# Designs tried in a protein design run: designed miniproteins, single chains, continued (5). Part 82

Each design is a single chain, and the fold is of that chain. pLDDT is the mean over its residues in the fold that is shown.

## One batch from the design tools (miniprotein)

Design m19022
Fold by ESMFold2-Fast:
Structure m19022 (fold): chain A 73 residues (1-73)
Amino acid sequence: SRAARAEELFAKGEELFKQGKYQEAIRKFWEALLLDPTNARYYYKIAEALEKLGLPSDAEIYRQIAKEIEAEN
């Protein structure tokens, strides 16, 4: 299913994140979002990866999007 494919891509992103490959992880998280655009977990994980890359302002934008999704779903 589309949701199962999104979770597979998210898991690949998490593995890249563990390896310190934060930009590559973000790309996988974005691919997961294309399949499941209302999954707040994916936005939170992108925010965490952005913070690791030294982009805290961008990370906060993604955390705000995640909070809005949680409030509406």
Scores: mean pLDDT 88

Design m19023
Fold by ESMFold2-Fast:
Structure m19023 (fold): chain A 94 residues (1-94)
Amino acid sequence: LVEKTKDPDVEVRIKAVEEAAKHADKEESKEALVAAAKSPDPRVREAVIEAAAKHPDKEVGLEAALAVLRNEENKELILKAVAAAIRVIGDEID
């Protein structure tokens, strides 16, 4: 999974992120999403934000959203990542 997030094909990287959002292995899912968050392609980073919001493990979701935020300069992606992090935290309160 982590290897697919580094694939030269953007579509393969996006599919790896979508798969990580459904992956039962917490550590592999976390590593894959964090690796994809560093992608130079904004489409891949946006896919990580969506995966973070949908991930069944809230710790993995939060870590993925924060990984995007650490180096993100695109205002739209920053706002989406913040929204994903808030959604993940909100689900823990309920």
Scores: mean pLDDT 74

Design m19024
Fold by ESMFold2-Fast:
Structure m19024 (fold): chain A 56 residues (1-56)
Amino acid sequence: MSLVEIAGEIAQRLGVRTTEEIVAHAEEIKKELEKRTGRKISVLQAMLLAIRALRE
């Protein structure tokens, strides 16, 4: 599963649907992505991945 797909699942579970909500929950999305993937991910990268998932 891609990082975008994982970020999309996290955002959906958190109930975030807009860019503004993704920004508000960016640190939580980052922490959950790092936990699920074992990779170090920046807050900016987490936001961009979740925004990309929202566009799909």
Scores: mean pLDDT 80

Design m19025
Fold by ESMFold2-Fast:
Structure m19025 (fold): chain A 102 residues (1-102)
Amino acid sequence: GPAREAAGEATGRAGRAALEAARAGGASAAGLAGAAIAATGAATEAALAAERGDGEAARAAARAAEEAARAAARAAGASEEEAERAAEEVRRAAEEAAAAGA
């Protein structure tokens, strides 16, 4: 339904933001895939926690998504500015996924 579609869109945005940051840093194909998977997974956890009514778990998952994106971007050689932009975008997408899942 619409809520699951919105959550899917938000998790997709998280993956895309992580991919863009990793690509800017010159990451390998494996590095790009890893960044997308980590960000998408954490955003999905946020949505599922919110669907269960677990606001604390949803917030923790959104923070985990932010940290995963920042770490992936840095590992890929992105600048601190690029890593922070990716982390911010992934956190927003995870929070939107959580809101859609609730």
Scores: mean pLDDT 72

Design m19026
Fold by ESMFold2-Fast:
Structure m19026 (fold): chain A 68 residues (1-68)
Amino acid sequence: MESEELLEKIREKVREAVERKDVFGLAVAEVAAASLLVSARREGDEEAAEKAQELLDEIVRALEEVEA
């Protein structure tokens, strides 16, 4: 499934960015996750939308921690 592949790739990128404290990398991942969320909601894929929202929440938390 296309959304599942994108979620996995974004998740790996987030993990790398958190380890490096890379604010720019996290911001790019946030845009990607938000785009996936919008796409999933448009297609009515509730499961993909829920997973994308969880990832987005994780990225926002990581950004707050890295910026602090």
Scores: mean pLDDT 79

Design m19027
Fold by ESMFold2-Fast:
Structure m19027 (fold): chain A 90 residues (1-90)
Amino acid sequence: SLTRTVTVNAVSGRATVDVLDAAGERVSSVTLGAGESATFTVPVDYTVRVTAYDGGTATFTIETPEGVVLRGTATSAGVTEADGEGPRPP
């Protein structure tokens, strides 16, 4: 199965990272404090949902199986999903 690597960095404030399977069910959840980071290796059909809180910002990178690196940002004004199409607002 193809996988992608997602790294999330909570730049400011608190962030949560939810990993959702192909059916949209949450299989993992991590809370990051300001300055903390986490890395996930997930199947390409999984969604990584990043939510920023407290007026904060979280950045993320997605490395595809082809070696392409995509970047995105989540702010406390909305939820950002990283699902291989790039970040999408809710």
Scores: mean pLDDT 76

Design m19028
Fold by ESMFold2-Fast:
Structure m19028 (fold): chain A 53 residues (1-53)
Amino acid sequence: SMEQAQQLRDQGVRELAQGNYERAKQLFQQALELDPDNKEARVLLVVAQERLK
């Protein structure tokens, strides 16, 4: 579960770097479902959401 959360977070980071903010947001949300205490995924989710404004 934690390994899967890390994989989803890493995929989200790659999507974020490519400008795919909606996909990045979805991946970070999925990572947080598996690991709710993942502070890095939480911060990255906020970054993706800010880019969608």
Scores: mean pLDDT 84

Design m19029
Fold by ESMFold2-Fast:
Order: C-alpha cells, then sequence, then structure tokens
Structure m19029 (fold): chain A 111 residues (1-111)
C-alpha cells in the first residue's frame, strides 16, 4: 500500500504540473492538489512506519511540496533539519513521489 500511495502522489503531482503549464491552475486548485499530494505522501510514510497518518505528517509533507514547487532548496533543507522523525518520513515520501513524477513525465515526453 505504501508504494500505491506514492504512485497516487506522483500522479497528482504530474496533473498539477500539467495544469500549471497549461495556465489552468487557480490558487484554490493548487492548494487542493498540494493537500492531496501531501495526504498521499503522509499515508505512504505512515504505512511504512506502521502508524496512523497524523496531521503533523500531512503538514510537513505539504510544506515540502510547496518548497519543491517553488524550487526553494534552502527551505527544503531547513524543513528537513528541523523535522521530527515522523515528519522526516513524510518529507522523504514527498521526495520519492517527486522523483517518480519527474521520471514519469520524461517517459511521457519521449513516448
Amino acid sequence: KADEYLEKAAEVLIRLEEMREAGQLTPEQEDRLIDEIATYAAKAAAEKLGVPVTDEMISAAREAVRALLEGDGARLAELYRNATPIQKAAIDAVFRAWELAQRRRLERERA
């Protein structure tokens, strides 16, 4: 199930990037998609750890997604350094979903 949640997070992230490129992304839609990505990433981390998903995990994942979308590597590093172990697991899940999304987009571009 953890891998299934990562796949879903990556799929939503690809959709967000495609909508942004098409000029179709409202702030409300962007917030909704970021929350969806963060929720799936947090669920992936929670499943891997064998714990219930928490608002703390979702919040950490949400901040990581926003920092990635803004290209703010310094903020990503700061978020990770200051994170609790459970928050780090959620942020790690966001990074994995991001890498998966970028690979899938490259495959689609070449197909």
Scores: mean pLDDT 84

Design m19030
Fold by ESMFold2-Fast:
Structure m19030 (fold): chain A 64 residues (1-64)
Amino acid sequence: SMEDILKEIEKLLQEAFRAEQAGDTEKLREIVSKLEELAKKVKDPYLKEVLQQWIDGLKARIDA
């Protein structure tokens, strides 16, 4: 369901925050991959755009 997808996104974003604070770049790459897979299941264009911005931001920080 959409509610289950939103809960999974929230969980992954929390995990991304912790991984970034810990400097765990490998964990961040895993989380980005999981977020990209969830983004494929999102049909709402607004949520998809917001999620893509989060993914792009995480990728930029990994590459920095």
Scores: mean pLDDT 83

Design m19031
Fold by ESMFold2-Fast:
Structure m19031 (fold): chain A 61 residues (1-61)
Amino acid sequence: SMEEEQRALEEAEERGQRSMELVKRIRRMHREGHSQREIGRELGLPVSTVRAVLDSLKAAE
């Protein structure tokens, strides 16, 4: 139904917004001198995930 479709879109949009905010936080903390391990602990992410995000940001520069 349209309501189920609308909810799925809202959930996907909220996840997308959270992912972008998360990437911005990782970038900011890395710029402030935090290690990948420290960033992972602060955001509740595996270090491998933090490293993958930083690698993607490095490729964009």
Scores: mean pLDDT 73

Design m19032
Fold by ESMFold2-Fast:
Structure m19032 (fold): chain A 63 residues (1-63)
Amino acid sequence: SEEEKARADRAIAGVNALLAQTSADLQAKADSGTPEERAVYQAQLDEAQATADRAIKAFENAK
């Protein structure tokens, strides 16, 4: 239904907003860190993106 689609779209928007904030925070830490710290934060960025992608796919499939 349109209501189910709207709820899923809002959930996806929320995931994207949280991902954007988390990515900005982790990128700032990566940019200011040592090469070793940068690698750790880049891995965390990749994990955050993968987690968001899985959540978005689940919400898209719920439409």
Scores: mean pLDDT 86

Design m19033
Fold by ESMFold2-Fast:
Structure m19033 (fold): chain A 75 residues (1-75)
Amino acid sequence: SEADRLRLEIEFDRRVIELIEKAMKKGDQKTAIEIGKLAVEGRKQADEAFKKNLDEARKIMDETIKKMEELVKKS
């Protein structure tokens, strides 16, 4: 449903903001910028996947979040 898509988008956006904040608190502006770029790319892929399957879009978003979390962990 459209509501389910909106919930996924909101949760993704919330997580992106949290991870950017964590990188910035560590003083790592470069990692914060890289997280932003990954978020834009992941969102484009998820938008394409929403046309086929909600579960596919969710997996793309989850994988993107995991990649962003690893960047913060290494920063």
Scores: mean pLDDT 85

Design m19034
Fold by ESMFold2-Fast:
Parts: C-alpha cells; sequence; structure tokens
Structure m19034 (fold): chain A 100 residues (1-100)
C-alpha cells in the first residue's frame, strides 16, 4: 500500500524516483505510522490527549526525515502515512452487510 501511494504522489507531482527510492520512502511512511500509533496508545494509557501525542510524534519524525530527505520527499512520506492510517481506521468501522 505505501509503495503504491508514494508512486502515485511522485507521478502526480512529476518527481522522478527509482523503485528503490519508492521502497525507502514507503518504509519511512510505515515507520511514521508505527511511531504515531505507539504515541497514541501511550497517551491513552496515561490519560493524555492522543491527538496531541500523534501530532508531536509526527513533528519529531518529520524533523528527523528533513535531515535525510528533500522537502518534497518528506511531504510524500507524510501524505502516504496519513492516507494509509485513515484507510485502516475506516475499514474496521462498518463491515458491509452482504445482501443474500
Amino acid sequence: MYEEVIRELAEKHGIKLTDEQIKELAEAAQSLVERMRKAREEAIKNGKDPEQAEADALAEFVRELRKRYTAEQVAMIVNAALRVEDDDLVSGAAPPEPAP
């Protein structure tokens, strides 16, 4: 999923990426999602704001990414992570009732 989203974003913005770069950016997006998820879980466990914890985790990870990647690549990583996370949350909300 992440690799497909990164590829689509790169094509949409006319950015040339190798398959290896697409994979690296996809892995970074997955790492960001895992970091945000852990931050949310710890915030809930400690009675703190989970949305603020996710925002803080995102900001810290983006700061780290900017040391290694271009601003455009960082934007693609963030957009891919947020898109996949939203899709995962929606998929569990309402299983389709199969009509007979």
Scores: mean pLDDT 74

Design m19035
Fold by ESMFold2-Fast:
Structure m19035 (fold): chain A 43 residues (1-43)
Amino acid sequence: MEKLKEAIEEAKKLAEELGIPPVTSLSDFFDFYKKRVEELKKK
């Protein structure tokens, strides 16, 4: 759970830098942070 919170925070910052609007729904939220968590695990 704690890593998910960190991934969500990181994803928001990256989205702002790239000019991508933040997630607006639970499903978008889930998909976005899930991909971010996987990227962090790969690292």
Scores: mean pLDDT 66

Design m19036
Fold by ESMFold2-Fast:
Structure m19036 (fold): chain A 64 residues (1-64)
Amino acid sequence: SDEELAREAERLADEALRALLAGDLATAQKHIARMREVAAQLTSRREEVERTIAALEAWLAAQQ
């Protein structure tokens, strides 16, 4: 369901954020990639998840 997929995306976002704060860019990139796969399966909340992905990708780029 979209609700379960959105919850999974939220968990992946939290893990990506923790990885970014720890300087583990490879782990962050891996979780962001999984979020993109989840977002592709969403029918109603895709825009919210895609905005979170964009923010995490911007943070990742800023740490390079």
Scores: mean pLDDT 83

Design m19037
Fold by ESMFold2-Fast:
Structure m19037 (fold): chain A 85 residues (1-85)
Amino acid sequence: LSMEEIEKAHKKALEAKKKVLEASEEVLEELRELAREAEEAARAGDLEAAREAAERLKELVSEASGEKDKAAVELAAQAVAAELL
């Protein structure tokens, strides 16, 4: 890969990240809330509440039924992972 090709890929990733953040801010916030609820329930030892929060998270991903909505959720998850890196 050339330096210019890497730079192009990086710019595309940043643009996709910004689009996902602006277009899917509500979805990202709901995903964060569900993840937080699952973590809090697990820490409290309430495995049933943790399981229900995880099921709601899966349902949210499934109910983003259009390919564009699924792609936005996947890009949002990748953007969050990239921020941790």
Scores: mean pLDDT 58

Design m19038
Fold by ESMFold2-Fast:
Formats: structure tokens, sequence, C-alpha cells
Structure m19038 (fold): chain A 97 residues (1-97)
């Protein structure tokens, strides 16, 4: 039950996160990898976090543009929390009845 350890760590990391931060989640089924994009209150992309499934509490690739601290929080949040509200998937743009 390593998930509990992850949840605890993510919860602590989330508390340190700024109260005006937003993030989106991209679930990649190809390699069981979860990708998360962290946005600012102004919908500005701060960084992206890529987490892979592993037994370790912290794993995956972390990529941040300007706020490395936000990237670390994003990976913990994404790993602990289930799918957050994400925009509708864009596919089949030629819907014409």
Amino acid sequence: MDLETWTEAAREALRRSPPDTRYTLHHLTDDMVVRSDVYDARDRLLGSVVLGESDAPVTGTVVSLDEPEVAELAQEIMSAYRQPPTPRQLEGTKKNE
C-alpha cells in the first residue's frame, strides 16, 4: 500500500502550493505515464510534469519552464489525486449533421 505514502507526501506538497495555481491532467496510456500541465491564475503555462508508474514515491520526468518548485508540487499532486477537471478532448472536428 505505497499509495498512502504518496497521498501523504502529495498532501503536504499541495499545502505549500500557491492558492492561485491551476493544473490540467493528460493521461497517456501508451506507457502508463501521466502528464500534467501546471498553469498560473492567468492560464499561463508554468511547467509540465511527467510521472511514470513505479514503486518509488518519486519518479518520472519533471520539466518546468520557470517555476521548478511548481513542477515538484504538480508531480506529487498528480500522482496522489485522481483525474482533475480537464478540458474536453478535441477530436473529430468535422461533425456536420
Scores: mean pLDDT 46

Design m19039
Fold by ESMFold2-Fast:
Structure m19039 (fold): chain A 90 residues (1-90)
Amino acid sequence: RQAEVDRLVKQAVDALRQGNYEEAIRYAQKALEIDPNNVDALSLLGMAYLARGDYEKALEYARKALEIDPNNSSARGVLMEAEENLEAEK
């Protein structure tokens, strides 16, 4: 059901823009329940976890998105930021 996935992804984007990271995570996770390989949903989860300071989960979802689409700029950005933050915490 592509229309439902697209709607959930849009709601996750809107929630991220408003700083509602918990809502963004919920909508992106629902999109992945319907389409487990949705690159937009995976990268949105990475961005939401990064914004919350959950760098390990941000890294996990960014890697999953890049495994499907190595050129996804959002996922690449999340990967770099999460790796920098995890290195700084050591």
Scores: mean pLDDT 83

Design m19040
Fold by ESMFold2-Fast:
Structure m19040 (fold): chain A 65 residues (1-65)
Amino acid sequence: MTFEEGIKKALEALKKAIENYDTEPVTKEDLEEALKDIEEIYDKLSPEQQKEAEELKEKIKKLLE
């Protein structure tokens, strides 16, 4: 698995977890860690992945309210 493949799978898994937040056992700590991870890898992402990451960050921030 390449770094790019790993990021793609991670973003896809995170997106699914966020979409199912009300029905899945996702903790506040998991969301905070995911937000930090996205920020750390953001500069290494493709433009398409950066757009997806921004959408995920926005959803996570709303859930952390």
Scores: mean pLDDT 69

Design m19041
Fold by ESMFold2-Fast:
Structure m19041 (fold): chain A 75 residues (1-75)
Amino acid sequence: MSLDEVFTPEEREQAKRDALELAEKAVEYAKSGKIQQATNLTVAAMLQAALSGDEEVLKEVRELAKKVDEIIKKN
């Protein structure tokens, strides 16, 4: 079983968009001090990035997740 058998191309494109939007929202929540929400959104973003099968999207989401972690560590 591969991800190709589970998801349509349209579902993968949606997963790419969702991953980036969730990751960017996680950074904003972290900046506003909503640490638990930021952490939850980061996990959701990573999951969507993995489901998309796109290495560039996964890389971008990982960089945004690192920004969330750095913001949290400042508190």
Scores: mean pLDDT 80

Design m19042
Fold by ESMFold2-Fast:
Structure m19042 (fold): chain A 67 residues (1-67)
Amino acid sequence: SADAERARELVEEAERLLEEGRYEEALKMGIQAARLAIRAGDTETLRRAGEVIARAREKLGMPVSGL
């Protein structure tokens, strides 16, 4: 589906931003990818987005609760 394709593109970009140290941008894209993955029922893309979100939050010093 279009949502699944977009979610995958966003998670790939979020992973790249995370590697570049662009943590706020990675977090924002990871959240958008997760939302689209939920809509598409794409469990694998949702898992990847969750990993990006967790890593970006850790790097930003954010609390583990509250996305």
Scores: mean pLDDT 85

Design m19043
Fold by ESMFold2-Fast:
Structure m19043 (fold): chain A 68 residues (1-68)
Amino acid sequence: SLEEKVKEIAELAKKAKELFEKGEYEEAIRLTEEALRIAQTLPGAIGKVAVHDLTEFLKEVKEKLEKK
């Protein structure tokens, strides 16, 4: 259902943020990409908002991973 997909996205995003805070950027990217795949299957405005938010977070995590 739509609600189950939204919940799964939220759970994956929460875990990705926790990994990001711990410096585990590669795992944070992996979970964020999984959440993005689910978000891309959502219809309408809810899907567009989820894709936007996850894409912005993914950019932030990738920027941290690229800094040496």
Scores: mean pLDDT 84

Design m19044
Fold by ESMFold2-Fast:
Structure m19044 (fold): chain A 60 residues (1-60)
Amino acid sequence: KPSVTELFLAFAEITELWILAEKKGASEEVKRMIDEAVKNFSDLEKTKKLIEEVRKKLEE
């Protein structure tokens, strides 16, 4: 059962990654992964995994 704080932090991180993806001209695949994270926000574990995968792709 995720706390409001955990949900807020996950949403803030998704927003940060979207801004970073736009700034770097990231691929449609990365943007699609961010959309998937938003759509699956009720499943915080899945959302966190998608966030981690997006961050890794943006760092490479």
Scores: mean pLDDT 74

Design m19045
Fold by ESMFold2-Fast:
Structure m19045 (fold): chain A 57 residues (1-57)
Amino acid sequence: MTYTLTPEGQQIAALVGLEGDTLTDEQLAELAEKLTGEPVDPEEAARGLERAGLITR
């Protein structure tokens, strides 16, 4: 599955070494882990990033 990055999400993802306008489940988990410093469940990561306005489903 893929998640669409908002323009703000693309800028933040680039800061942690991820580029493009979409993320896979693995890239979504990596982004959340780099932002929080802890491994997170992919669905919980998706909810958090959507609430922050960084991704859309």
Scores: mean pLDDT 77

Design m19046
Fold by ESMFold2-Fast:
Structure m19046 (fold): chain A 58 residues (1-58)
Amino acid sequence: SKKREEIIRELVKKYGVSEELAREAVDVAIAFAEALGLPEDDPLVRSIAEMFVYADLM
């Protein structure tokens, strides 16, 4: 989706991580959102993806 690609782009730009890591983070976040019955464009997706990326940088 366009929203998925936008979040991936923002994570790469903001954190300087690889596109592969950003894609994995967003895919994990979408899976969590879907498990909770939320749409893939829910703000929770971005928040979870950012936490995933931040944890990998530690």
Scores: mean pLDDT 78

Design m19047
Fold by ESMFold2-Fast:
Structure m19047 (fold): chain A 66 residues (1-66)
Amino acid sequence: SLLDELMRAVLEGDLEAARRALEEALKAGEDPQTIARELRRIRDTLPADQVEAQQVAEELLAELAA
C-alpha cells in the first residue's frame, strides 16, 4: 500500500522519498490522521540509534500540522 511505502521510506531515513510517498498517499485519499498516527508510532518506538528515521518522522509530522 502507499502507506506501507511511506513507512518504509521513513524507516530508511530518506526524507525526499518519504515526502514523495506522503504526497502520493494524500492524493490517493489516505487519511492525514491515520498517517500522523503511524508517524508518531514510529517516532515513539524507534531505538535511540535510529536518529535519521526519527528525524524524518518528525519532519513529516510538522508538515502535516502546517
Scores: mean pLDDT 82

Design m19048
Fold by ESMFold2-Fast:
Structure m19048 (fold): chain A 83 residues (1-83)
Amino acid sequence: AADAAAIGSIEVDGPDSIRVTNASGVDQEVRVYADGELVAEFTLPAGGSVVVSGLAPGTHEVEVEARNAAGEQVAVATLTLPA
């Protein structure tokens, strides 16, 4: 489930993509893992959103981690990509 207070939201955008939104008032460093492998790392600006594509089609466990300016983990959300 997405945490709107920290990360914002994560949702399925397509069979091989997810959308990540930062609903907070601060920039966050975001890491995206697919089945335990790091597939994307980026800075998501306050109120911004990004589509992470290139995920293998099918059912995968996707984990999105957000970190603050001190490098501390502030949120983790897990989503299962549909088959």
Scores: mean pLDDT 70

Design m19049
Fold by ESMFold2-Fast:
Structure m19049 (fold): chain A 112 residues (1-112)
Amino acid sequence: LKEKIDKLIAEIENDPRISEDVRNDLIGAALAVKELLDRGYPEEVVERMINLLEKILQALRDGLLTEEEVRRFISRLYDVAVRLHQGKPVEEVLAELDRIEAELDEAIKRGR
């Protein structure tokens, strides 16, 4: 997972087509996910969050998400990280990630 998140950070940093504000938000979210991995949070949760960030980045590159939509989804991923730090059950956190993914997939479908 560490190699996967480090690669994602590098891809975001080197993408000149992403605005500075959105790039900073995406890098911040990726670093927050990396911190969860470094602190020994469940790999299943971390992997789901990395996969969502990759999906967000791909949809942004494909013009399927607005900057406002990207920021909205990033905010929800930060809320998930906060819930983990507060000791919320993994099942509750995974259920929230499932909801985020369903809403992200709907937003991507609308952008097509």
Scores: mean pLDDT 83

Design m19050
Fold by ESMFold2-Fast:
Structure m19050 (fold): chain A 70 residues (1-70)
Amino acid sequence: SMEEEMIKMLQTELGMSEQAAQDVVEGVKRQLGADASDEELKKAMKEVMESTKKSLPPSKAVREEEKAKG
């Protein structure tokens, strides 16, 4: 299914957990609406992935952990 494909892509490309990837997919679906095509979902997901990659350095997990400890 499209959701499973996107979840796997987020896990592979961004190193997200299954739960985090699922939450992102649900957020994108919610933003685009129920009538969004599979192509629109894929395009939006690619933009989210590229934005996330640019915002988060290679050590994102360590940096997020450090910030959460404040």
Scores: mean pLDDT 70

Design m19051
Fold by ESMFold2-Fast:
Structure m19051 (fold): chain A 57 residues (1-57)
Amino acid sequence: MTRAERVAAVAALVRELLLAGASPREAAQKGYELGRELGLSDDEVEAAVVRAYLEVA
């Protein structure tokens, strides 16, 4: 799995949670948990979370 694929996986999880009615804080928290498991930096996770917010807005 490439880093880009891992970032996309975090963005996909956050997007799915937001669409399911999770709060932005809960969705971001779950994104950070997955990002740590996948070995992503906090900056990479933040970019994925922001991307997910823009895609659901």
Scores: mean pLDDT 82

Design m19052
Fold by ESMFold2-Fast:
Structure m19052 (fold): chain A 74 residues (1-74)
Amino acid sequence: RIEELEEEIKKTPEGSIERALLLYELGHEYYAQGKYEEAIKYFEKALEEARKTPGSEDLVKGIEYALEKVKEAQ
């Protein structure tokens, strides 16, 4: 799963909603495995991409919420 997501991210252009979603999914996979430092890293990358993408306000809020939850869990 993680390896598949990493390969898809490599194929996805910067500044796209698809890239933000893939980075968010990767962060969630690390969170599910208890790898909170990696989860935070990828959620932060997803947030950077989402903030650059028009129409991603709901995704930005979702990622911010996920980041808060991961930081509480570590």
Scores: mean pLDDT 78

Design m19053
Fold by ESMFold2-Fast:
Structure m19053 (fold): chain A 67 residues (1-67)
Amino acid sequence: MAVPGGAPVTFAEAKAAVASLTGRPLEEVEEAIRRAAAELGLADAPDTLLTPEQAAALVRRTRELLA
């Protein structure tokens, strides 16, 4: 599975990465990542392709919201 690391990833893959990194319940991760996506101007559809920079920013902001 792809994570932020030089290749495009899907929104669903970024969400899975945050869940794995934080150990948070999926429902909390979904709420936080949707918030982060809105702040970044990204679509929150599961199949949305993210650039490596967008994926990294999304994961970072989602983790900040879950802190």
Scores: mean pLDDT 77

Design m19054
Fold by ESMFold2-Fast:
Structure m19054 (fold): chain A 75 residues (1-75)
Amino acid sequence: DAEKLFEEGLRLFKEGKYEEALKKLLEAARLLEQTDPVRAALAYLHASRVAKKLGKEDEAKELEQRARELAEQAS
């Protein structure tokens, strides 16, 4: 259930459990890409923010770019 994974990821991020949050948000984003690209883009944006908290600058940039691409496809 992509929606539960997304909500779990956001909760984990709020709790400061960044590595767990990143995993949940990426799993949610992957599941949502084909069915809800707007929600997938939001999941990738949150994953990018989490990656920045972990010092994963390059990964964060790639996730942000993927989110932009999905949001543009939804328009």
Scores: mean pLDDT 85

Design m19055
Fold by ESMFold2-Fast:
Structure m19055 (fold): chain A 118 residues (1-118)
Amino acid sequence: SAELRALLEEIRRQLERLREALERARRERTPEAFDELLRLAGETSELALELARRAEAAGDEELMLAAMRVAALAGEVALLVQEARDNADDPERVERLLEEAEELVEEALRLVDERLAR
C-alpha cells in the first residue's frame, strides 16, 4: 500500500540519519554525539515497530517480519552505543563497537531497500 511504502521510505531516511550520526560519533566521540545516535536508534526502532503493526493489520506477513528485524537491529545498535559510552576511555573498544553498529545499520538499510524494490 502507499501508506506502508511511505512509512518504509521514512524508515530509510531515518536509517540514513542514523548512519550519519554514527560517522559523527566515530569521529568526535563526544557525549552529545552518542546521545544523538541513541535517540535516532530509538526513533528508528519505534518507526519499524509501527510498520510491523501496520503490516500485520494489512496481512503482509513478510513485511511485518522485515520490519521486526529492522527494529531488532536498531535496538542492537542502541546497546552497542550504550556500551561504547560506558567505555569511552577505551578507544579501541569504542571503535570495534561502533564498527559493529555500522554493520547493523547497513544490514537494516539493505532489508528496507529490498522491500522498496518489490
Scores: mean pLDDT 90

Design m19056
Fold by ESMFold2-Fast:
Structure m19056 (fold): chain A 81 residues (1-81)
Amino acid sequence: KKEEGTKKAIELLREAMKALKSGNYQEAIKLLDEARKIAEKYNPALLPAIYRLFSEVYEKMGDTEKAEEYRKKAEEIEKKL
């Protein structure tokens, strides 16, 4: 159900935030990828938050180019909401 998908995406986002704070950047990316796929199907309003977290993870990894790409993706979706 849509509500179950939304709850799962939010839980994956929370786990990704924990992974980021712990320095587990690859784990954070995996969790964010799962959250993104669920959000695309059930609740696209979660996509800006997911993309902003991708941006933070890549920034911490020193990948400035990817960090900027994901930041722009979040902003583009926010402009349409």
Scores: mean pLDDT 85

Design m19057
Fold by ESMFold2-Fast:
Structure m19057 (fold): chain A 67 residues (1-67)
Amino acid sequence: GTAASRSGRAAAEAGAAGDAAANATGGYHIQKLAPNEETSKAGKEAAEAGQAGDAAKAAVYGRLAQE
């Protein structure tokens, strides 16, 4: 990659880290508010959605790194 590619990746990685932290915090907060089976499932679904987004970003980074 080039310096420009690395800068783009760093910015996107910071965004992905923020998204992951938000998902983790959201899941924990939901679990804390109403700790039951339904709430646990909702938290799990939110985390899975975040992970799917992270996987998509990883695929884009791989494509961007190809020059």
Scores: mean pLDDT 56

Design m19058
Fold by ESMFold2-Fast:
Structure m19058 (fold): chain A 80 residues (1-80)
Amino acid sequence: SDLQEGARYASEALKELQKSKNPSEKAIEYVKEALKALQGGDAESAARYAEKAAEEARKAGDDEAAKYAEKAAEAARRAA
């Protein structure tokens, strides 16, 4: 399902953020909120949180985490 695909991408984003020497705490918090929303079936909130996570990851220079967060947002938007 799109929600399961979104959760997979959000989990990959979290994994990439945690590999950073100086992880973006804002990006981590937004990814965690996106995962909660995806698990709870709240696709609209999941998309918003995943988009915020991608923005914060980009600001931190973590392009791989941002890419996965964007994919999570796309999956959540399809589920909404």
Scores: mean pLDDT 86

